# Ledger of designs, part 50: designed miniproteins, single chains, continued (3)

Each design is a single chain, and the fold is of that chain. pLDDT is the mean over its residues in the fold that is shown.

## One batch from the design tools (miniprotein)

Design m9713
Fold by ESMFold2-Fast:
Structure m9713 (fold): chain A 103 residues (1-103)
Amino acid sequence: MEEEERELYEKAVKLQKDAVDIARELGLPLTSPADAERVAKALEEKGYNVALGELRSPEDGATLPVVLASKDMTKEELEKALEALQRRYERGEDVELHTLPAP
């Protein structure tokens, strides 16, 4: 993995964890694309910039929603970080992914 790509991936993991932590604080689920859209809107209303996407498993084609959020990064920067996370996941490499369990 290129140095730049690794840095973006590491940043994406942190930003994804931050989004999950905030969703938990707000009492919002994050298990479906519809849940991710609601979390993204709630974060935007609180002044966060948000990137929203999906991770597709190379093994079974299953998709997981992912949200990245930051007050100090632009949407374009978040989208680049998300893309690095998506590429790593799609290659079947180990990724640290945070999710909220269904209630």
Scores: mean pLDDT 76

Design m9714
Fold by ESMFold2-Fast:
Structure m9714 (fold): chain A 79 residues (1-79)
Amino acid sequence: SMERIDEELRELARAMLEVAREALRKAEEGKASLRELLAAEVLGILAVGILEALGAPEEEIEEARRVVERLEARIEELK
Protein backbone atom coordinates (compact mmCIF):
# COMPACT_ATOMS: atom_id res chain seq x y z
CA SER A 1 0.00 0.00 0.00
CA MET A 2 2.64 2.57 1.07
CA GLU A 3 5.05 1.41 -1.68
CA ARG A 4 2.31 1.98 -4.27
CA ILE A 5 1.63 5.53 -2.99
CA ASP A 6 5.39 6.21 -3.01
CA GLU A 7 5.66 5.08 -6.65
CA GLU A 8 2.60 7.14 -7.68
CA LEU A 9 4.11 10.23 -6.02
CA ARG A 10 7.43 9.65 -7.84
CA GLU A 11 5.53 9.39 -11.15
CA LEU A 12 3.60 12.59 -10.31
CA ALA A 13 6.84 14.45 -9.51
CA ARG A 14 8.38 13.33 -12.82
CA ALA A 15 5.24 14.38 -14.74
CA MET A 16 5.40 17.81 -13.05
CA LEU A 17 9.06 18.13 -14.07
CA GLU A 18 8.16 17.28 -17.68
CA VAL A 19 5.68 20.19 -17.69
CA ALA A 20 8.43 22.42 -16.27
CA ARG A 21 10.87 21.27 -19.00
CA GLU A 22 8.23 21.98 -21.66
CA ALA A 23 7.86 25.54 -20.30
CA LEU A 24 11.64 25.97 -20.62
CA ARG A 25 11.52 24.70 -24.23
CA LYS A 26 8.74 27.21 -25.03
CA ALA A 27 10.86 29.94 -23.42
CA GLU A 28 13.78 29.07 -25.76
CA GLU A 29 11.38 29.67 -28.69
CA GLY A 30 10.22 32.99 -27.19
CA LYS A 31 6.72 31.52 -26.73
CA ALA A 32 6.48 31.21 -22.94
CA SER A 33 4.59 33.86 -20.97
CA LEU A 34 5.70 35.01 -17.52
CA ARG A 35 2.57 33.32 -16.10
CA GLU A 36 3.49 29.98 -17.71
CA LEU A 37 7.04 30.17 -16.32
CA LEU A 38 5.79 31.09 -12.82
CA ALA A 39 3.35 28.13 -12.88
CA ALA A 40 6.12 25.81 -14.13
CA GLU A 41 8.43 27.01 -11.31
CA VAL A 42 5.76 26.07 -8.71
CA LEU A 43 5.46 22.60 -10.29
CA GLY A 44 9.26 22.21 -10.29
CA ILE A 45 9.52 23.25 -6.62
CA LEU A 46 6.78 20.77 -5.66
CA ALA A 47 8.50 18.01 -7.66
CA VAL A 48 11.82 18.66 -5.84
CA GLY A 49 9.99 18.50 -2.49
CA ILE A 50 8.31 15.20 -3.36
CA LEU A 51 11.57 13.63 -4.61
CA GLU A 52 13.44 14.76 -1.45
CA ALA A 53 10.66 13.46 0.85
CA LEU A 54 10.75 10.06 -0.90
CA GLY A 55 14.56 9.78 -0.76
CA ALA A 56 15.07 9.79 -4.53
CA PRO A 57 18.69 9.51 -5.78
CA GLU A 58 20.68 12.70 -5.26
CA GLU A 59 21.35 12.96 -9.02
CA GLU A 60 17.59 13.00 -9.76
CA ILE A 61 17.00 15.66 -7.08
CA GLU A 62 19.87 17.81 -8.41
CA GLU A 63 18.55 17.51 -11.98
CA ALA A 64 15.13 18.69 -10.74
CA ARG A 65 16.76 21.59 -8.85
CA ARG A 66 18.57 22.61 -12.06
CA VAL A 67 15.21 22.79 -13.87
CA VAL A 68 13.90 25.13 -11.13
CA GLU A 69 17.09 27.24 -11.32
CA ARG A 70 16.74 27.59 -15.11
CA LEU A 71 13.08 28.62 -14.73
CA GLU A 72 14.06 31.21 -12.10
CA ALA A 73 16.66 32.65 -14.49
CA ARG A 74 14.10 32.90 -17.34
CA ILE A 75 11.54 34.54 -15.01
CA GLU A 76 14.13 37.14 -13.94
CA GLU A 77 14.80 37.95 -17.64
CA LEU A 78 11.07 38.60 -18.23
CA LYS A 79 10.52 40.92 -15.21
Scores: mean pLDDT 86

Design m9715
Fold by ESMFold2-Fast:
Structure m9715 (fold): chain A 103 residues (1-103)
Amino acid sequence: APASQEELEFIAQMMAEMYEEMARFLEELGLPRLAELFREIARKYRENADPAALMAFQQELEPALEEAIASELTPEQLAALQAKEEELIAKYRPKAEEQYAKS
């Protein structure tokens, strides 16, 4: 069954919270420019729960984000960022799966 609007809004809010936590972590690493970019992504998720618009936005930003990460992060900071991303995915995945299971 297609996801309900409430279900899409719930997922969008979770994604926004995840990107906000990533932004905070990036600030703690001394990467305020990357933190600002992640906060802009979080804002987009809060303002628009349309999956097509969100996917298009992410696809447009992904090359610039990857290039910024490759140019601004040390290998140690990159490893820390990847570990934090894995931690956040593990934290938020069960909440998303529970929402899908109730539909």
Scores: mean pLDDT 74

Design m9716
Fold by ESMFold2-Fast:
Order: C-alpha cells, then sequence, then structure tokens
Structure m9716 (fold): chain A 64 residues (1-64)
C-alpha cells in the first residue's frame, strides 16, 4: 500500500465524519473539523491532487 493510498483513505474517513456532523445540524463544527483535516493532510505530505479532491468533496458536503 502506497503512502498516497493511506492518505486517500484518511481523507475518505474524515469526509464521512464531516458528513455525519452536517447531517446532525452541526455545520460550524463540521467546517472547523474539515479545515483541520485539510491542514493535517498538507502536514502529512498529501499530494495537491488528494488535497484538492478532498476540498471539493468537503465543500459539496458543507454546501448540502
Amino acid sequence: VSEEEILEAFALIALGITKLLVDKGQVDEARAFFDRVLQRLKELGASDEIIEKARADGDAILAS
């Protein structure tokens, strides 16, 4: 398993948590959590492609 695959899995799990918070009406907490996830992905050396995909998917969840 590559480092990129592990970081992709991390992003998917974090997006799932973000969606659960939004579904519970905790949109501000979801946004703050997701911002921390994006920062952590950058710190862990995730590629720009992984970060931009996570950002797009997260923004879609937060806008729903």
Scores: mean pLDDT 83

Design m9717
Fold by ESMFold2-Fast:
Formats: structure tokens, C-alpha cells, sequence
Structure m9717 (fold): chain A 96 residues (1-96)
């Protein structure tokens, strides 16, 4: 998993540098992998990068959901709710 994350991170950074929106897809995958490992702060950072690359998109909505889940697991229910609402604003179907 660490080797996969490092590889995806290199790809994401290179695609982002070249203005390629596919960078957001790699950052989203990195966030999912960190979340599975219990690395919630790293998952949030990767999700933020995905949102930055492609804001107000379905990909960004998924990134907000992952960010909300990470905050909930860290015990920050207030931030979790804020980011769930942001995901819902982009895609209402992503609300619980």
C-alpha cells in the first residue's frame, strides 16, 4: 500500500503540474487508501488536493465525503457535518 501511495502521489503531482485534471482522480485514490490505513490527517490533505484540482465536480463531492468521514473518525463531528453539507451542495444524492 505505501508503494502504491508513493507511486500515485508522484503521478498526481506530475499531472497537476501539467494542468491535467486526472491529477484529481489520483489524489482521490490516495485519500481513500490513507483513510483505509487510519491515516486520517493524510487522507484529508489528499482530499483537499483533489478538491483544489477540480472544484465543484463529482470528484470534489466524493473528496468532501472522504474528508467528512476522516473528521468523524478523528472525533470532529462539527467539521464532518460541514464537509458532508459541501458534498451535498455539489451532489445531493451523496447525503446519508
Amino acid sequence: MEEEIEYLKKLAEEYEKNGDPRAGHFYLKIAELYLKQGKYEEAIEAADRAIKVNPDSGLAARAYVLKAEAYKKMGDEEKSEIYRQKAKEINPELAE
Scores: mean pLDDT 82

Design m9718
Fold by ESMFold2-Fast:
Structure m9718 (fold): chain A 99 residues (1-99)
Amino acid sequence: SMEEQKRELELRQRYQDLMTELALQLSAIRQKIRELKNQMPSLDAAAQASAQAEIAELEAERDKLLTRISQLGDLYKKYLKGEISPEEAEKKLDEIREG
């Protein structure tokens, strides 16, 4: 039906938008980690300790984003194979967006 085709296009767009958003966030975090690591040898001990703590937080955020990207890709692949309903795919996409 036209409603089914519209739903498929909307789900594809939501998938692409979220994937782009997560990829941009990942790129920004990776850049911040690189900049901090490059600055580390020039810092005093107190500033190095602060930078190490910030790197650890950014690496945790990176790992969470990588997990969400992987889950999103797997979800969309399962949807395209007909292994899950559009309704289940939409629900799980919302969970990945929030989490």
Scores: mean pLDDT 90

Design m9719
Fold by ESMFold2-Fast:
Structure m9719 (fold): chain A 59 residues (1-59)
Amino acid sequence: GTAEDVVRAAEAHRERGLAGDAAASMAATKLGLDKESAERVGQGAMEGPEAAREAALAA
């Protein structure tokens, strides 16, 4: 689902040298999440992929 796609995209962006929170937020925005939800995913990414996934699922 969308949460899994956000986490996967964020991991791919992090692999390219972006900060985890920035990568997750960009991925969420690109996949159509609103700004508030994208910011929550970015915060979750600071705690790891599972936290980012949980934030995306709550969006």
Scores: mean pLDDT 67

Design m9720
Fold by ESMFold2-Fast:
Order: structure tokens, then sequence, then C-alpha cells
Structure m9720 (fold): chain A 74 residues (1-74)
């Protein structure tokens, strides 16, 4: 696995673990993003070199982190 793929894996697993521990505090939109992240992470683990899955996982992770940051600022 490339260093970039490894970093994405670790970041996604950390974000999912954090979100699961704080699930009751998540908005409905964040809960949907969490479910999508879990699906994409499973697909990424099955084929870490799939560029389409890698891009989608990275994008969904960024959307989740942005939504979470916005809710903290509100």
Amino acid sequence: MSPEAQRLLETAEGAIAYAERNRAKLSPEEQELLARLKELLAQFKADPEDEAVRRELGRTLAEFLEAYSANLAA
C-alpha cells in the first residue's frame, strides 16, 4: 500500500471511530456521511489501489470533517 493510501486508511478509521463514539451528537447529515464512510472504507480495504474508491473515500471524509467543523462553529 502506498504511503498516501496508508494515511487515508488511518485517517478514515480514526474519523469513523471518533464518530461512532459520539454518534448521539452527530447531525442526520453527519450520520449519513458516517454510513457512507464505513462502506467506502470496506471497499478501499478490499482494493486499496482502486483510484475511484480512493477519491470517493477522500472526498466523503473531507465532507464529513467540514460538516462536523461547521456544527462545532454554530
Scores: mean pLDDT 77

Design m9721
Fold by ESMFold2-Fast:
Structure m9721 (fold): chain A 90 residues (1-90)
Amino acid sequence: SDSYVGQGNDALSKGDFVSARRYYERALSIDDDGWTQLSLGIVYQQLGDFDQARRYFQRAISLGTPGARVALGRLYRSMGRYDDSRRYFR
């Protein structure tokens, strides 16, 4: 049930983003919950895959997950600083 989420959270806390991704993807195959979607978005952001991170954050928002809008806002800000061309994305 949540053992894959727990393993993903442990891997994420240790900076092991590749393992965190695998555990969260496995967790989503069992239960498509907004917290796991949010966590996987954070993992993809840390891996530099901003398109996947945005998709997971949007899914977490659609599921009413607390903090998902803030996470997406932080992602847009990080993309703006990365390309130095835009400060805010809609």
Scores: mean pLDDT 80

Design m9722
Fold by ESMFold2-Fast:
Structure m9722 (fold): chain A 95 residues (1-95)
Amino acid sequence: SSEEEQKILDEVGDSYDRLLDMIRKVSGNTNLTQDQLNEARKIYSDTLKKFNELLQKTEDALKAGDLDTAKKYVEEMKKVVDDAEKKINDILNKS
């Protein structure tokens, strides 16, 4: 249904906003060493790549009308973002 599809898209948008928040925090932290900055940027870049792969799979599932598969990819997307957020926050908290 359009309501269930919209909820999936909203959860994708929430995960994307969290990715934007991560890079903003990294870019705004003037106390990071170059090595810490490079590590955080690599985590962000690798996560964005995985996010985009999961986004494509979510869109393909939605086009096929497979809401259950789309929901599974969105949950994997959230886990990928959760893992990256934890790693980046660990770097930021050491600065």
Scores: mean pLDDT 87

Design m9723
Fold by ESMFold2-Fast:
Structure m9723 (fold): chain A 115 residues (1-115)
Amino acid sequence: MTIKEELLERNETVIDLNPKEIFEEDHLEGIKYENVPGFDYETGKLNEKGTEALEEAAEKGKWVRIFIKELTDEVKLMFQSLLDNGFVIRDEEGNEITDVSQLKENTWYYFRYEK
């Protein structure tokens, strides 16, 4: 099952943490997004709004998306933190990311906390 098929079945709004200009570049057809610019893809860090949005999404079991423009050590650490905290990470094809060595540049990743 692709991430698009999963998102359509769930009929929920995906939280996009990217800067507005990155968010506007690509969307899966038929999926609703809420953009909360809280992820700095150069530093791999979340600001206060991004942290709050991620925590709320985790509590509600909602999908969050981030675009990896450059695969820096900081971005890898952020994704490692997601894995260590029980998040499931998938690419757009629905492939599960279980290790940060599987991450690719110029790629959209979706993640959700499994309750």
Scores: mean pLDDT 84

Design m9724
Fold by ESMFold2-Fast:
Structure m9724 (fold): chain A 100 residues (1-100)
Amino acid sequence: MEEAEKLVEKAIELARQGKFTEALKYAIDAVKLYKEAGDYPTAIRAALRVVTEAKRAGSKGADVALKGIQEAIDLARQGKFEEAVETAIKGLEEGLKVDE
């Protein structure tokens, strides 16, 4: 999904600029687009990519989001892909509240 990947790239750029709230919002939108396309592994990977950059840049919300993404990875390993993506989105939304 080219549109979802553009949102991920923009989220990473915003995270590197310290714009964590905006970065996580773009990450949520990208994850939702990958979910709609049925690309669950790429949705989870996109969330991890953005949160890793945000954490590196000093986002406290990224630590909260990362816990949700780690749980999502475990659910995906169990074949619970839809629950995994929903868990990743909730983790990003919880992280968003911390940086705001």
Scores: mean pLDDT 85

Design m9725
Fold by ESMFold2-Fast:
Structure m9725 (fold): chain A 72 residues (1-72)
Amino acid sequence: SREVRHAAAILETAVKEGGEDEELLLENLKRAVQALIAAGLSREVRLAALERAATVYDLSEEHVAALRSLIP
């Protein structure tokens, strides 16, 4: 869906802004996930966006697990 693509683009921007620093990357991604939650997107859209960004940018299992834990 368009919502999933737009939400994934927000997460992808956070990945690019984090660069090579794993700690900065995780913090930027956490902030991006919180922004998606604040925007009132459905849980299903938020999870689909995270899975898309994780696949495209090959995010670590640890990072994906931490981000998933933020999604109620």
Scores: mean pLDDT 75

Design m9726
Fold by ESMFold2-Fast:
Order: structure tokens, then sequence, then C-alpha cells
Structure m9726 (fold): chain A 83 residues (1-83)
């Protein structure tokens, strides 16, 4: 159990860093981005930010990656709530 939670946290942290890099490729992200960075739970904040920025991305590949990263962050948040 402890190893599963640690692995989920590692994946979520990697997803957070990649989501920030992918978000940097998207123009006009500043309207929503700052609000999501103030989330108390970093995984929920990452998921919300990535999903919002995905909607603003003109590149469908960047949008798809951001949506996938949001899903990973949501899964980590769910595991933490169960622990």
Amino acid sequence: MERELEEARRRAEEARREAERQADKVKNKNTIYAAHKSHKNPFTGTAAMAFSVAGQAKDPEVSARLRELARIAFEADDLERRA
C-alpha cells in the first residue's frame, strides 16, 4: 500500500512538471493559470490547470497530452483521499 501511494505521487509529480512545460506552449493561458496555482492540493491544482489550458491549446497533440496529464493528477488525488 505505501509503495503504491509513493509510486502514484512520483507519477503525479512528473505529470505536474510536464503539464507546466506543455502549458508554456499555449498562448493566452494567463487568465486561468494563476488561479490554479493557488490550489491547496497540488494534484487537484495540476489537474484543473492542465484541463483548462488543454481547452485553450490550438495544437491538438498538446491538448491531448494536457488532458492525459490531468487524468494522472486526478488519479493521484483519488489515491491520496483513500489513504
Scores: mean pLDDT 66

Design m9727
Fold by ESMFold2-Fast:
Structure m9727 (fold): chain A 79 residues (1-79)
Amino acid sequence: NKEKADELRKEGEKAFAAGRYEEAARKFKEAVELWKTPENLLALAEVLDALGRGEESVAYGREAQALVDADPALRAAAS
């Protein structure tokens, strides 16, 4: 659910800050699977880029942008 996804994202952010990129990628992937948001998708894209997984990073970043563009409320908040 959303709360668990938010907690997984926080765990991923801590792992990313510590340089544990594979752990961060796993946590962010789980967060996206539980609750797909631009924030969770962008976090996953950033860690995949840090891992040199550019194709996957671009795909998730593009998916995040599509969600922002499709939602007027998210688009207004992102301005």
Scores: mean pLDDT 81

Design m9728
Fold by ESMFold2-Fast:
Structure m9728 (fold): chain A 63 residues (1-63)
Amino acid sequence: ITPEIDAAILEHAPEFAELARAVRARQGPDATIPVAGLKAGDTPEQVREKFDAAIARARAELA
């Protein structure tokens, strides 16, 4: 993974961890937040968009 892709993942990691905790509190310890379609060839922008989409879906489910 390129440094730019690593940075994009790290940018979302704290928010992802908090959402995962909230999802597990509501749905149980095996609950996960799926991030669809991640590929090794994805640009940092594409990785960020996929994480944003996954976070938005998880938040909608918790609402």
Scores: mean pLDDT 64

Design m9729
Fold by ESMFold2-Fast:
Structure m9729 (fold): chain A 85 residues (1-85)
Amino acid sequence: DLRAKVRELLQQALEAVRRRDRAEVQELLAQVEELLSTLPDDSPESDVQIDLLALRHLLQSYLEGRVSPEAVAAGLEKMLAGEVG
């Protein structure tokens, strides 16, 4: 189940960012990119693709120092809670 895997990755990413574990964030980013590469461009699972793209963006932003760890964690928490919560 791709949704269950995305939720697992979100939880692991949140914990890694909170611990400031850059090595774990890099490994999680690689897993997200691998999952994205297996999805076809015209996939009917658009919600899963949107979540994976958002997760990739947050993890890249953390690693590049473009966004504070606190802001990245807040973004991940919103994704786990749902976009309207």
Scores: mean pLDDT 79

Design m9730
Fold by ESMFold2-Fast:
Structure m9730 (fold): chain A 56 residues (1-56)
Amino acid sequence: ASDDLIARAVDMAKAYLAKHSPTEASKPPTEQAAQEAAAALGLDQDNRERVIAALR
């Protein structure tokens, strides 16, 4: 995917994290947020990994 799509996915994931901050970590919230954003934009697994890396 283009850098612009990755940036948009990162923005969406950050918005998701702001709304769905877990009180206890049962699984990595960054992974979940990246997966939701990637699914919304139709990104594959490789591009999902890029979003996860960018979220830090």
Scores: mean pLDDT 71

Design m9731
Fold by ESMFold2-Fast:
Structure m9731 (fold): chain A 105 residues (1-105)
Amino acid sequence: SLKEKALEVVSEVRDTLVRALQRAIEEGNEELVKILQDALLRISDLYEKLRQAKTKEEIINVLREIADVLESLIQKAKELGDEETVAAFQRALDRVRELIEELES
C-alpha cells in the first residue's frame, strides 16, 4: 500500500539519521550532532503521525513536512561542508519527493 511504502521510506530516513548522528558523535562534531539530533526528533515525531494517518491527504502532508526537514538538514550540512551528510539526505529527499508526486498524480 502507499502508506506501507511511505513508512518504509521514512524508516530508512531515520536509520540514515541514526548512523549520521553516531558518526558525528564519534568525530566530536558538536554542531553537526545538534543539527542531526533535532532532525531525528522531528522525523521520529512525523513517523508516528504517518503511522496514525488515515487519509491520502494526511500521508501527503506528513511527507511534505519530512521533505522540509530534509531540505533544512541538507542546507545546514552544506554550510558545514559535510558532503557525506549532504549526499545521503539528497537521495532520501528525492525518494520522498517522488512518492509525493506519485500520490498527487
Scores: mean pLDDT 88

Design m9732
Fold by ESMFold2-Fast:
Structure m9732 (fold): chain A 88 residues (1-88)
Amino acid sequence: GSVLDASTIIEKAEELGAEFAGWEEAELGGRKVWKITFKKGDKTLTIYIDVETGEVIGYQVNDEEPVLGEEGPVPYEEVLKAIEETFG
């Protein structure tokens, strides 16, 4: 599958009026990840990107349970839908 380009995620979030709120290093499912957070009003979306592959391996909407790609990366369409549903 195609690696999800982080620049595409950022562009989509910005098109919907979301602001880059921060990034940090974290662990998710035993993997080292970059935790990238976007905010719009009271809505927050966090994207988890594997530091070795650059693939999106999970996302979290607000304070809800994180959605994880159990067979590897989260499908590209699912990540875009989460961005649109959060900030659209």
Scores: mean pLDDT 74

Design m9733
Fold by ESMFold2-Fast:
Structure m9733 (fold): chain A 66 residues (1-66)
Amino acid sequence: SMDPGAPLREALYLLELGASVASVRAHLADADVPPEVRAALEQAFAAPDRETAIAILREAIRRLAG
C-alpha cells in the first residue's frame, strides 16, 4: 500500500514547478490510489486556476496524509 500523501505531494510538486494542470492530471491518470485521494486530485484538477488547485492539494495532504 502506497503512502496516500505521495500522489498528492507529487501533484503539488509538479504544479509548483510550473507544469500545466492537464499534464499533471495525465501523469497521475493511471495511479492506483484510494477513492478519497482520487477525489481530491480531481477536485484540484477541476479548479478554475493554479492557485486554487494548489490550495486544494495542500488541504488534502493535511487531511488525508497526516
Scores: mean pLDDT 82

Design m9734
Fold by ESMFold2-Fast:
Structure m9734 (fold): chain A 59 residues (1-59)
Amino acid sequence: MEAELERAREAAERSFRGAEERGRKLAEAISKVDPEAGEKLYQEIIDEARRLKEEALAA
């Protein structure tokens, strides 16, 4: 149980970092067309990834 929770925690952290990187790349691409939309999308991706990480750790 303890080891499984630790692995889940590491997986959640790794997924969060991946989401941050992908979100930044996507937001940058969109910002070339619409800077405001790109910034808003990046913030939404980070907020959602953070929420999902918290839910995964609470499960």
Scores: mean pLDDT 75

Design m9735
Fold by ESMFold2-Fast:
Structure m9735 (fold): chain A 66 residues (1-66)
Amino acid sequence: MLSSDEASKQMMKLVRETMRGMGDLVDELLRARRAGDQDAEARADQAMQQLHQDFQNRVRAIEQQT
């Protein structure tokens, strides 16, 4: 069982890592749209949905340890 402080630190790290990954995917999506690359745009959208799902799963795991 994690303490509140340990859980908070893990949560902040997870948020920071997820925000960085999301930023990279948004840049990729905008680049694909400017290039008219529909396949790259679809891949970026899928990756963003996967990142969101992974974030939700990791948040639940941290909450279950507190």
Scores: mean pLDDT 82

Design m9736
Fold by ESMFold2-Fast:
Structure m9736 (fold): chain A 99 residues (1-99)
Amino acid sequence: MKELLEELKEKATRYYNLLADAGEITPEQAENFIKAVEEVIEAYEKGDYETALDLLNALRIHVAVDLAVLKEDSPQRREAARLGREVLDLIDKLIEKLK
């Protein structure tokens, strides 16, 4: 579990920073989404699994929407799409483990 949360934070940080670098989101939006991942980890560490699940479901929706509209027409956008799919897979694995 903790290893999956650490991997989620690492990959989500790279994903959102790549989206900001590509101009798909603002740097402030990237910081806000990374902070949301940190809130998932904090909720889990406090044993608040219901809050962690709610936050993970919200993040899942945002990443899915981002990927649906993202054009894979540059190296940065292709890497972001790959990382976004890995982030979605990690979120799904975390949701299954927290149920």
Scores: mean pLDDT 83

Design m9737
Fold by ESMFold2-Fast:
Structure m9737 (fold): chain A 98 residues (1-98)
Amino acid sequence: SMMEKEKQEKAERVLKAVEYLLLAQKNRDNPELAAEYAEKAAELLKELAPEAAEVLKELAELYKAGEMTPEKLREYGERISRLLEETFSELLSELAEK
């Protein structure tokens, strides 16, 4: 049940990170707010998906610098999605083993 608690905490962190990413997308016309949500998502993922957290930090910096373009947003969105799918797949596999 210690392992069950750890699995639940990991799942809750991933779900909360996804919630923040959806908020960043909804608020993309407000770069400062979008950056804040991306940074919050990165903090939640830093231990579970460090590569996704790094990409999210880069995304936040692009928003803050006013350097966000539709091309970059698409590129970063695709990479974040892939990394989150990998992390979610690993968590689901761990759950399926029990």
Scores: mean pLDDT 77

Design m9738
Fold by ESMFold2-Fast:
Structure m9738 (fold): chain A 58 residues (1-58)
Amino acid sequence: SHAEEAERRAREIALEGGLDEAGATAVGGMVKRTTEEFGREAGEEALRRMEESLRRNL
């Protein structure tokens, strides 16, 4: 599903950005819930903002 794909990508991006497993799981869950509640485009927007935020903190 789109929510599962968004969760997986969010977890991968979070780990790449330096979050631990617990942090990556929490972020993945948030993006999954956003996708389930507000649809694919909302989930993709959340992913984009998360990636940008992590990139700036590197």
Scores: mean pLDDT 80

Design m9739
Fold by ESMFold2-Fast:
Structure m9739 (fold): chain A 98 residues (1-98)
Amino acid sequence: SRLEEEVEKMLKEDPSLKREEALAYVISGVLGEGVREGRLEEALERIAEDLGIPVELVREMIEEFIAYGEQMEAAGETDQEKAIEYFTELLKKAKEKA
């Protein structure tokens, strides 16, 4: 899958990254592009298939992440590292529910 290819590239460039962290970065990029291009549903379906998680759990995870982003924006905060940490936690929870 494209996600696995991009994760492997990130891990080769920075072996100190956890696989879950690299995956969170890659997925965040795919979702951001999906939102901008109006292809969010397609992006969710591809991520669900690549992760082996039901699309409903991927959608739940993304809805929680969007709510987090809205809270950060309302507070005037921008911290990509904290956003990635939170997204990584959401990914773990989605995998545990699957």
Scores: mean pLDDT 76

Design m9740
Fold by ESMFold2-Fast:
Structure m9740 (fold): chain A 78 residues (1-78)
Amino acid sequence: SIDETIKLLEEAIRYLEEGNVEKALKLAKEALETHKKEPKPSPLAIKLMEEAIRYLEEGNVEKALELAKVALEIVKSQ
C-alpha cells in the first residue's frame, strides 16, 4: 500500500539522519519493492528511490538523503 511505502521511506530517512546507513539501505530497498507493487506506482518516485539506493551504496549519504526526501514527497502527493 502507499501508506506502507511512506512508512518504510520515513524510517529509511530517519535511520540515515541517525547515521545508520546499513538499516537505511535495507528499508530503502524494501520501500522501492513495495512501491513497484502498487496499482499505480510513480515512475519518478521509483527512479528517485533507485538513484538514492545507488548513491547510498557509493557512500554518498547526503545525496541519497536528498533524493529519498523528494521521493517521499512524491509518494505522499499521490
Scores: mean pLDDT 85

Design m9741
Fold by ESMFold2-Fast:
Structure m9741 (fold): chain A 91 residues (1-91)
Amino acid sequence: TFLDTRFFTMIADTSLSFGDLDGALDSLKLALELDPDNPEVKKLLQQLLGAAIEAGNRNIAVEVAKLLGLDVDEVLAQVPAEPVPSSSLAR
């Protein structure tokens, strides 16, 4: 189980590095099914949640919030309603 979970967490980390949020979510769902208490999986889910919020991807943010046991409404309040960057994006 540890080795299989590690394999999926490695895929998820790689997917996140490439901006593939869907691939990262899929791999982390499989990792959670194998080892739901794995702290590395939870760490990567938190990273994916942050990336999804930054990208305005509500679907992934909601799914990750559910997997982490977070309040979905509170998480959605952090996701941009419109694709307009109003925060300091250093060019």
Scores: mean pLDDT 75

Design m9742
Fold by ESMFold2-Fast:
Structure m9742 (fold): chain A 56 residues (1-56)
Amino acid sequence: MSEEQLKLAKETIEKALKMGLDEESAITVASLHLMSKGVTPEQAIEAARKALEELG
């Protein structure tokens, strides 16, 4: 996982949580954003979960 992918996942999760989404929805939104940038579904989900874990 690249530092750029992890940073993007963290930013997306923070935004989703501020919008009132739950943790599972935040992971889904971050994963979809990463997939739109060419990340595989498996790598995108891993990056989103790691980002959420590092945020709290």
Scores: mean pLDDT 82

Design m9743
Fold by ESMFold2-Fast:
Structure m9743 (fold): chain A 65 residues (1-65)
Amino acid sequence: GSSIAGAGAAGAADSGADVAAARAGKETWLQHNGDEEAGREGALAGGADEDAARGSGKGIQTGGQ
């Protein structure tokens, strides 16, 4: 798809949503720490999506100005 997300969408990730997602991700990641090696491929789909969402912030979208 096209990257036509607004600053509002990026702001949600940067605000409380980003903080909550980062904390939830760490807690979930710690619980899976015992099986991190085996869960690495699964985490790639989920973790990459969560990590990419937080990384896909204002910078990449604002650069289009």
Scores: mean pLDDT 47

Design m9744
Fold by ESMFold2-Fast:
Structure m9744 (fold): chain A 68 residues (1-68)
Amino acid sequence: GPATAARAIELGREAGKLAAQADPSSPEAQKADRYAAAGIAYGESGRRPELGLEYAEKGLEYGKKAVE
């Protein structure tokens, strides 16, 4: 629903920020950026908001690892 879509976009943007702070050659940073983009895209399209949330959460996991 709309709340899930909004959450996917929110978490995806946060994951993207973490990826941008990390070394761009890092595999974790690259995964964070890709999952962030996917989460935002599914959230914005409204077609699969639950999948968008899943990808955004994965993006956050990789983003946090990338900045460690």
Scores: mean pLDDT 86

Design m9745
Fold by ESMFold2-Fast:
Structure m9745 (fold): chain A 67 residues (1-67)
Amino acid sequence: MLTETQQEEVDRLVAAGASREQAEELVRLGVEGTRAAAMGDDEKAAALAAQSRELRATLPPEAQRAG
């Protein structure tokens, strides 16, 4: 379940042209990446960060620059 702040981030990304599915996945990857880094799982954190960058690159230019 997304927090209120995470849901607001999803809504902001959707307003900038991302699909809701892409916005939710970006927020999820960010949360899991931060958690992995906090746990010292640098390999998992790097992989999640790479997935987040790849997904963000598929967004409309406005959504990429607005985030």
Scores: mean pLDDT 77

Design m9746
Fold by ESMFold2-Fast:
Structure m9746 (fold): chain A 81 residues (1-81)
Amino acid sequence: MTKEEEELNKKIDELDAEIERLASQSPEARTLYEKGKEELQKKILDFIKNNSREKRKETLPKFVLEYKEKMIKDLKDLLAA
């Protein structure tokens, strides 16, 4: 495991912890998180089916990070309303 790969995994774990914390604040936040999680899983499967191994290794971690950051923003916006 490279240092860059370790930093990426740590960042993903930190985002997952924050998402879970935010999702626990209300039933509406939990529903939004569950829906977002299902959508992400579907998009990951579609990406894997349609892309080469090299392209998946390069692009997929960045895609997952960006999606989780968007989920945090959406959850914070919901809870601030």
Scores: mean pLDDT 77

Design m9747
Fold by ESMFold2-Fast:
Structure m9747 (fold): chain A 84 residues (1-84)
Amino acid sequence: SLADETLALLQKLLKEPESQAKLREAQELAKAGRYQEALELFYEAARAAKEPEGLEKEITEALVRMIAAIFGLEQKVPSLMAAL
């Protein structure tokens, strides 16, 4: 699924143990239908990655895809990208 593929990408980009733990917790919240709390943890995982220099675009794109996957808005990814 888009969510699973995007999570795998985020796990590769955000290698810090704190970020990895937050990504796992966020996925569990998303599976439970707690999308707002899941989204907050995905952003916290990205912020916990202390030096993502050179990866900012890839992390941002992955977060947009995760938002789209959670809310069923895959067709609106370009609009969501423009809103960030």
Scores: mean pLDDT 67

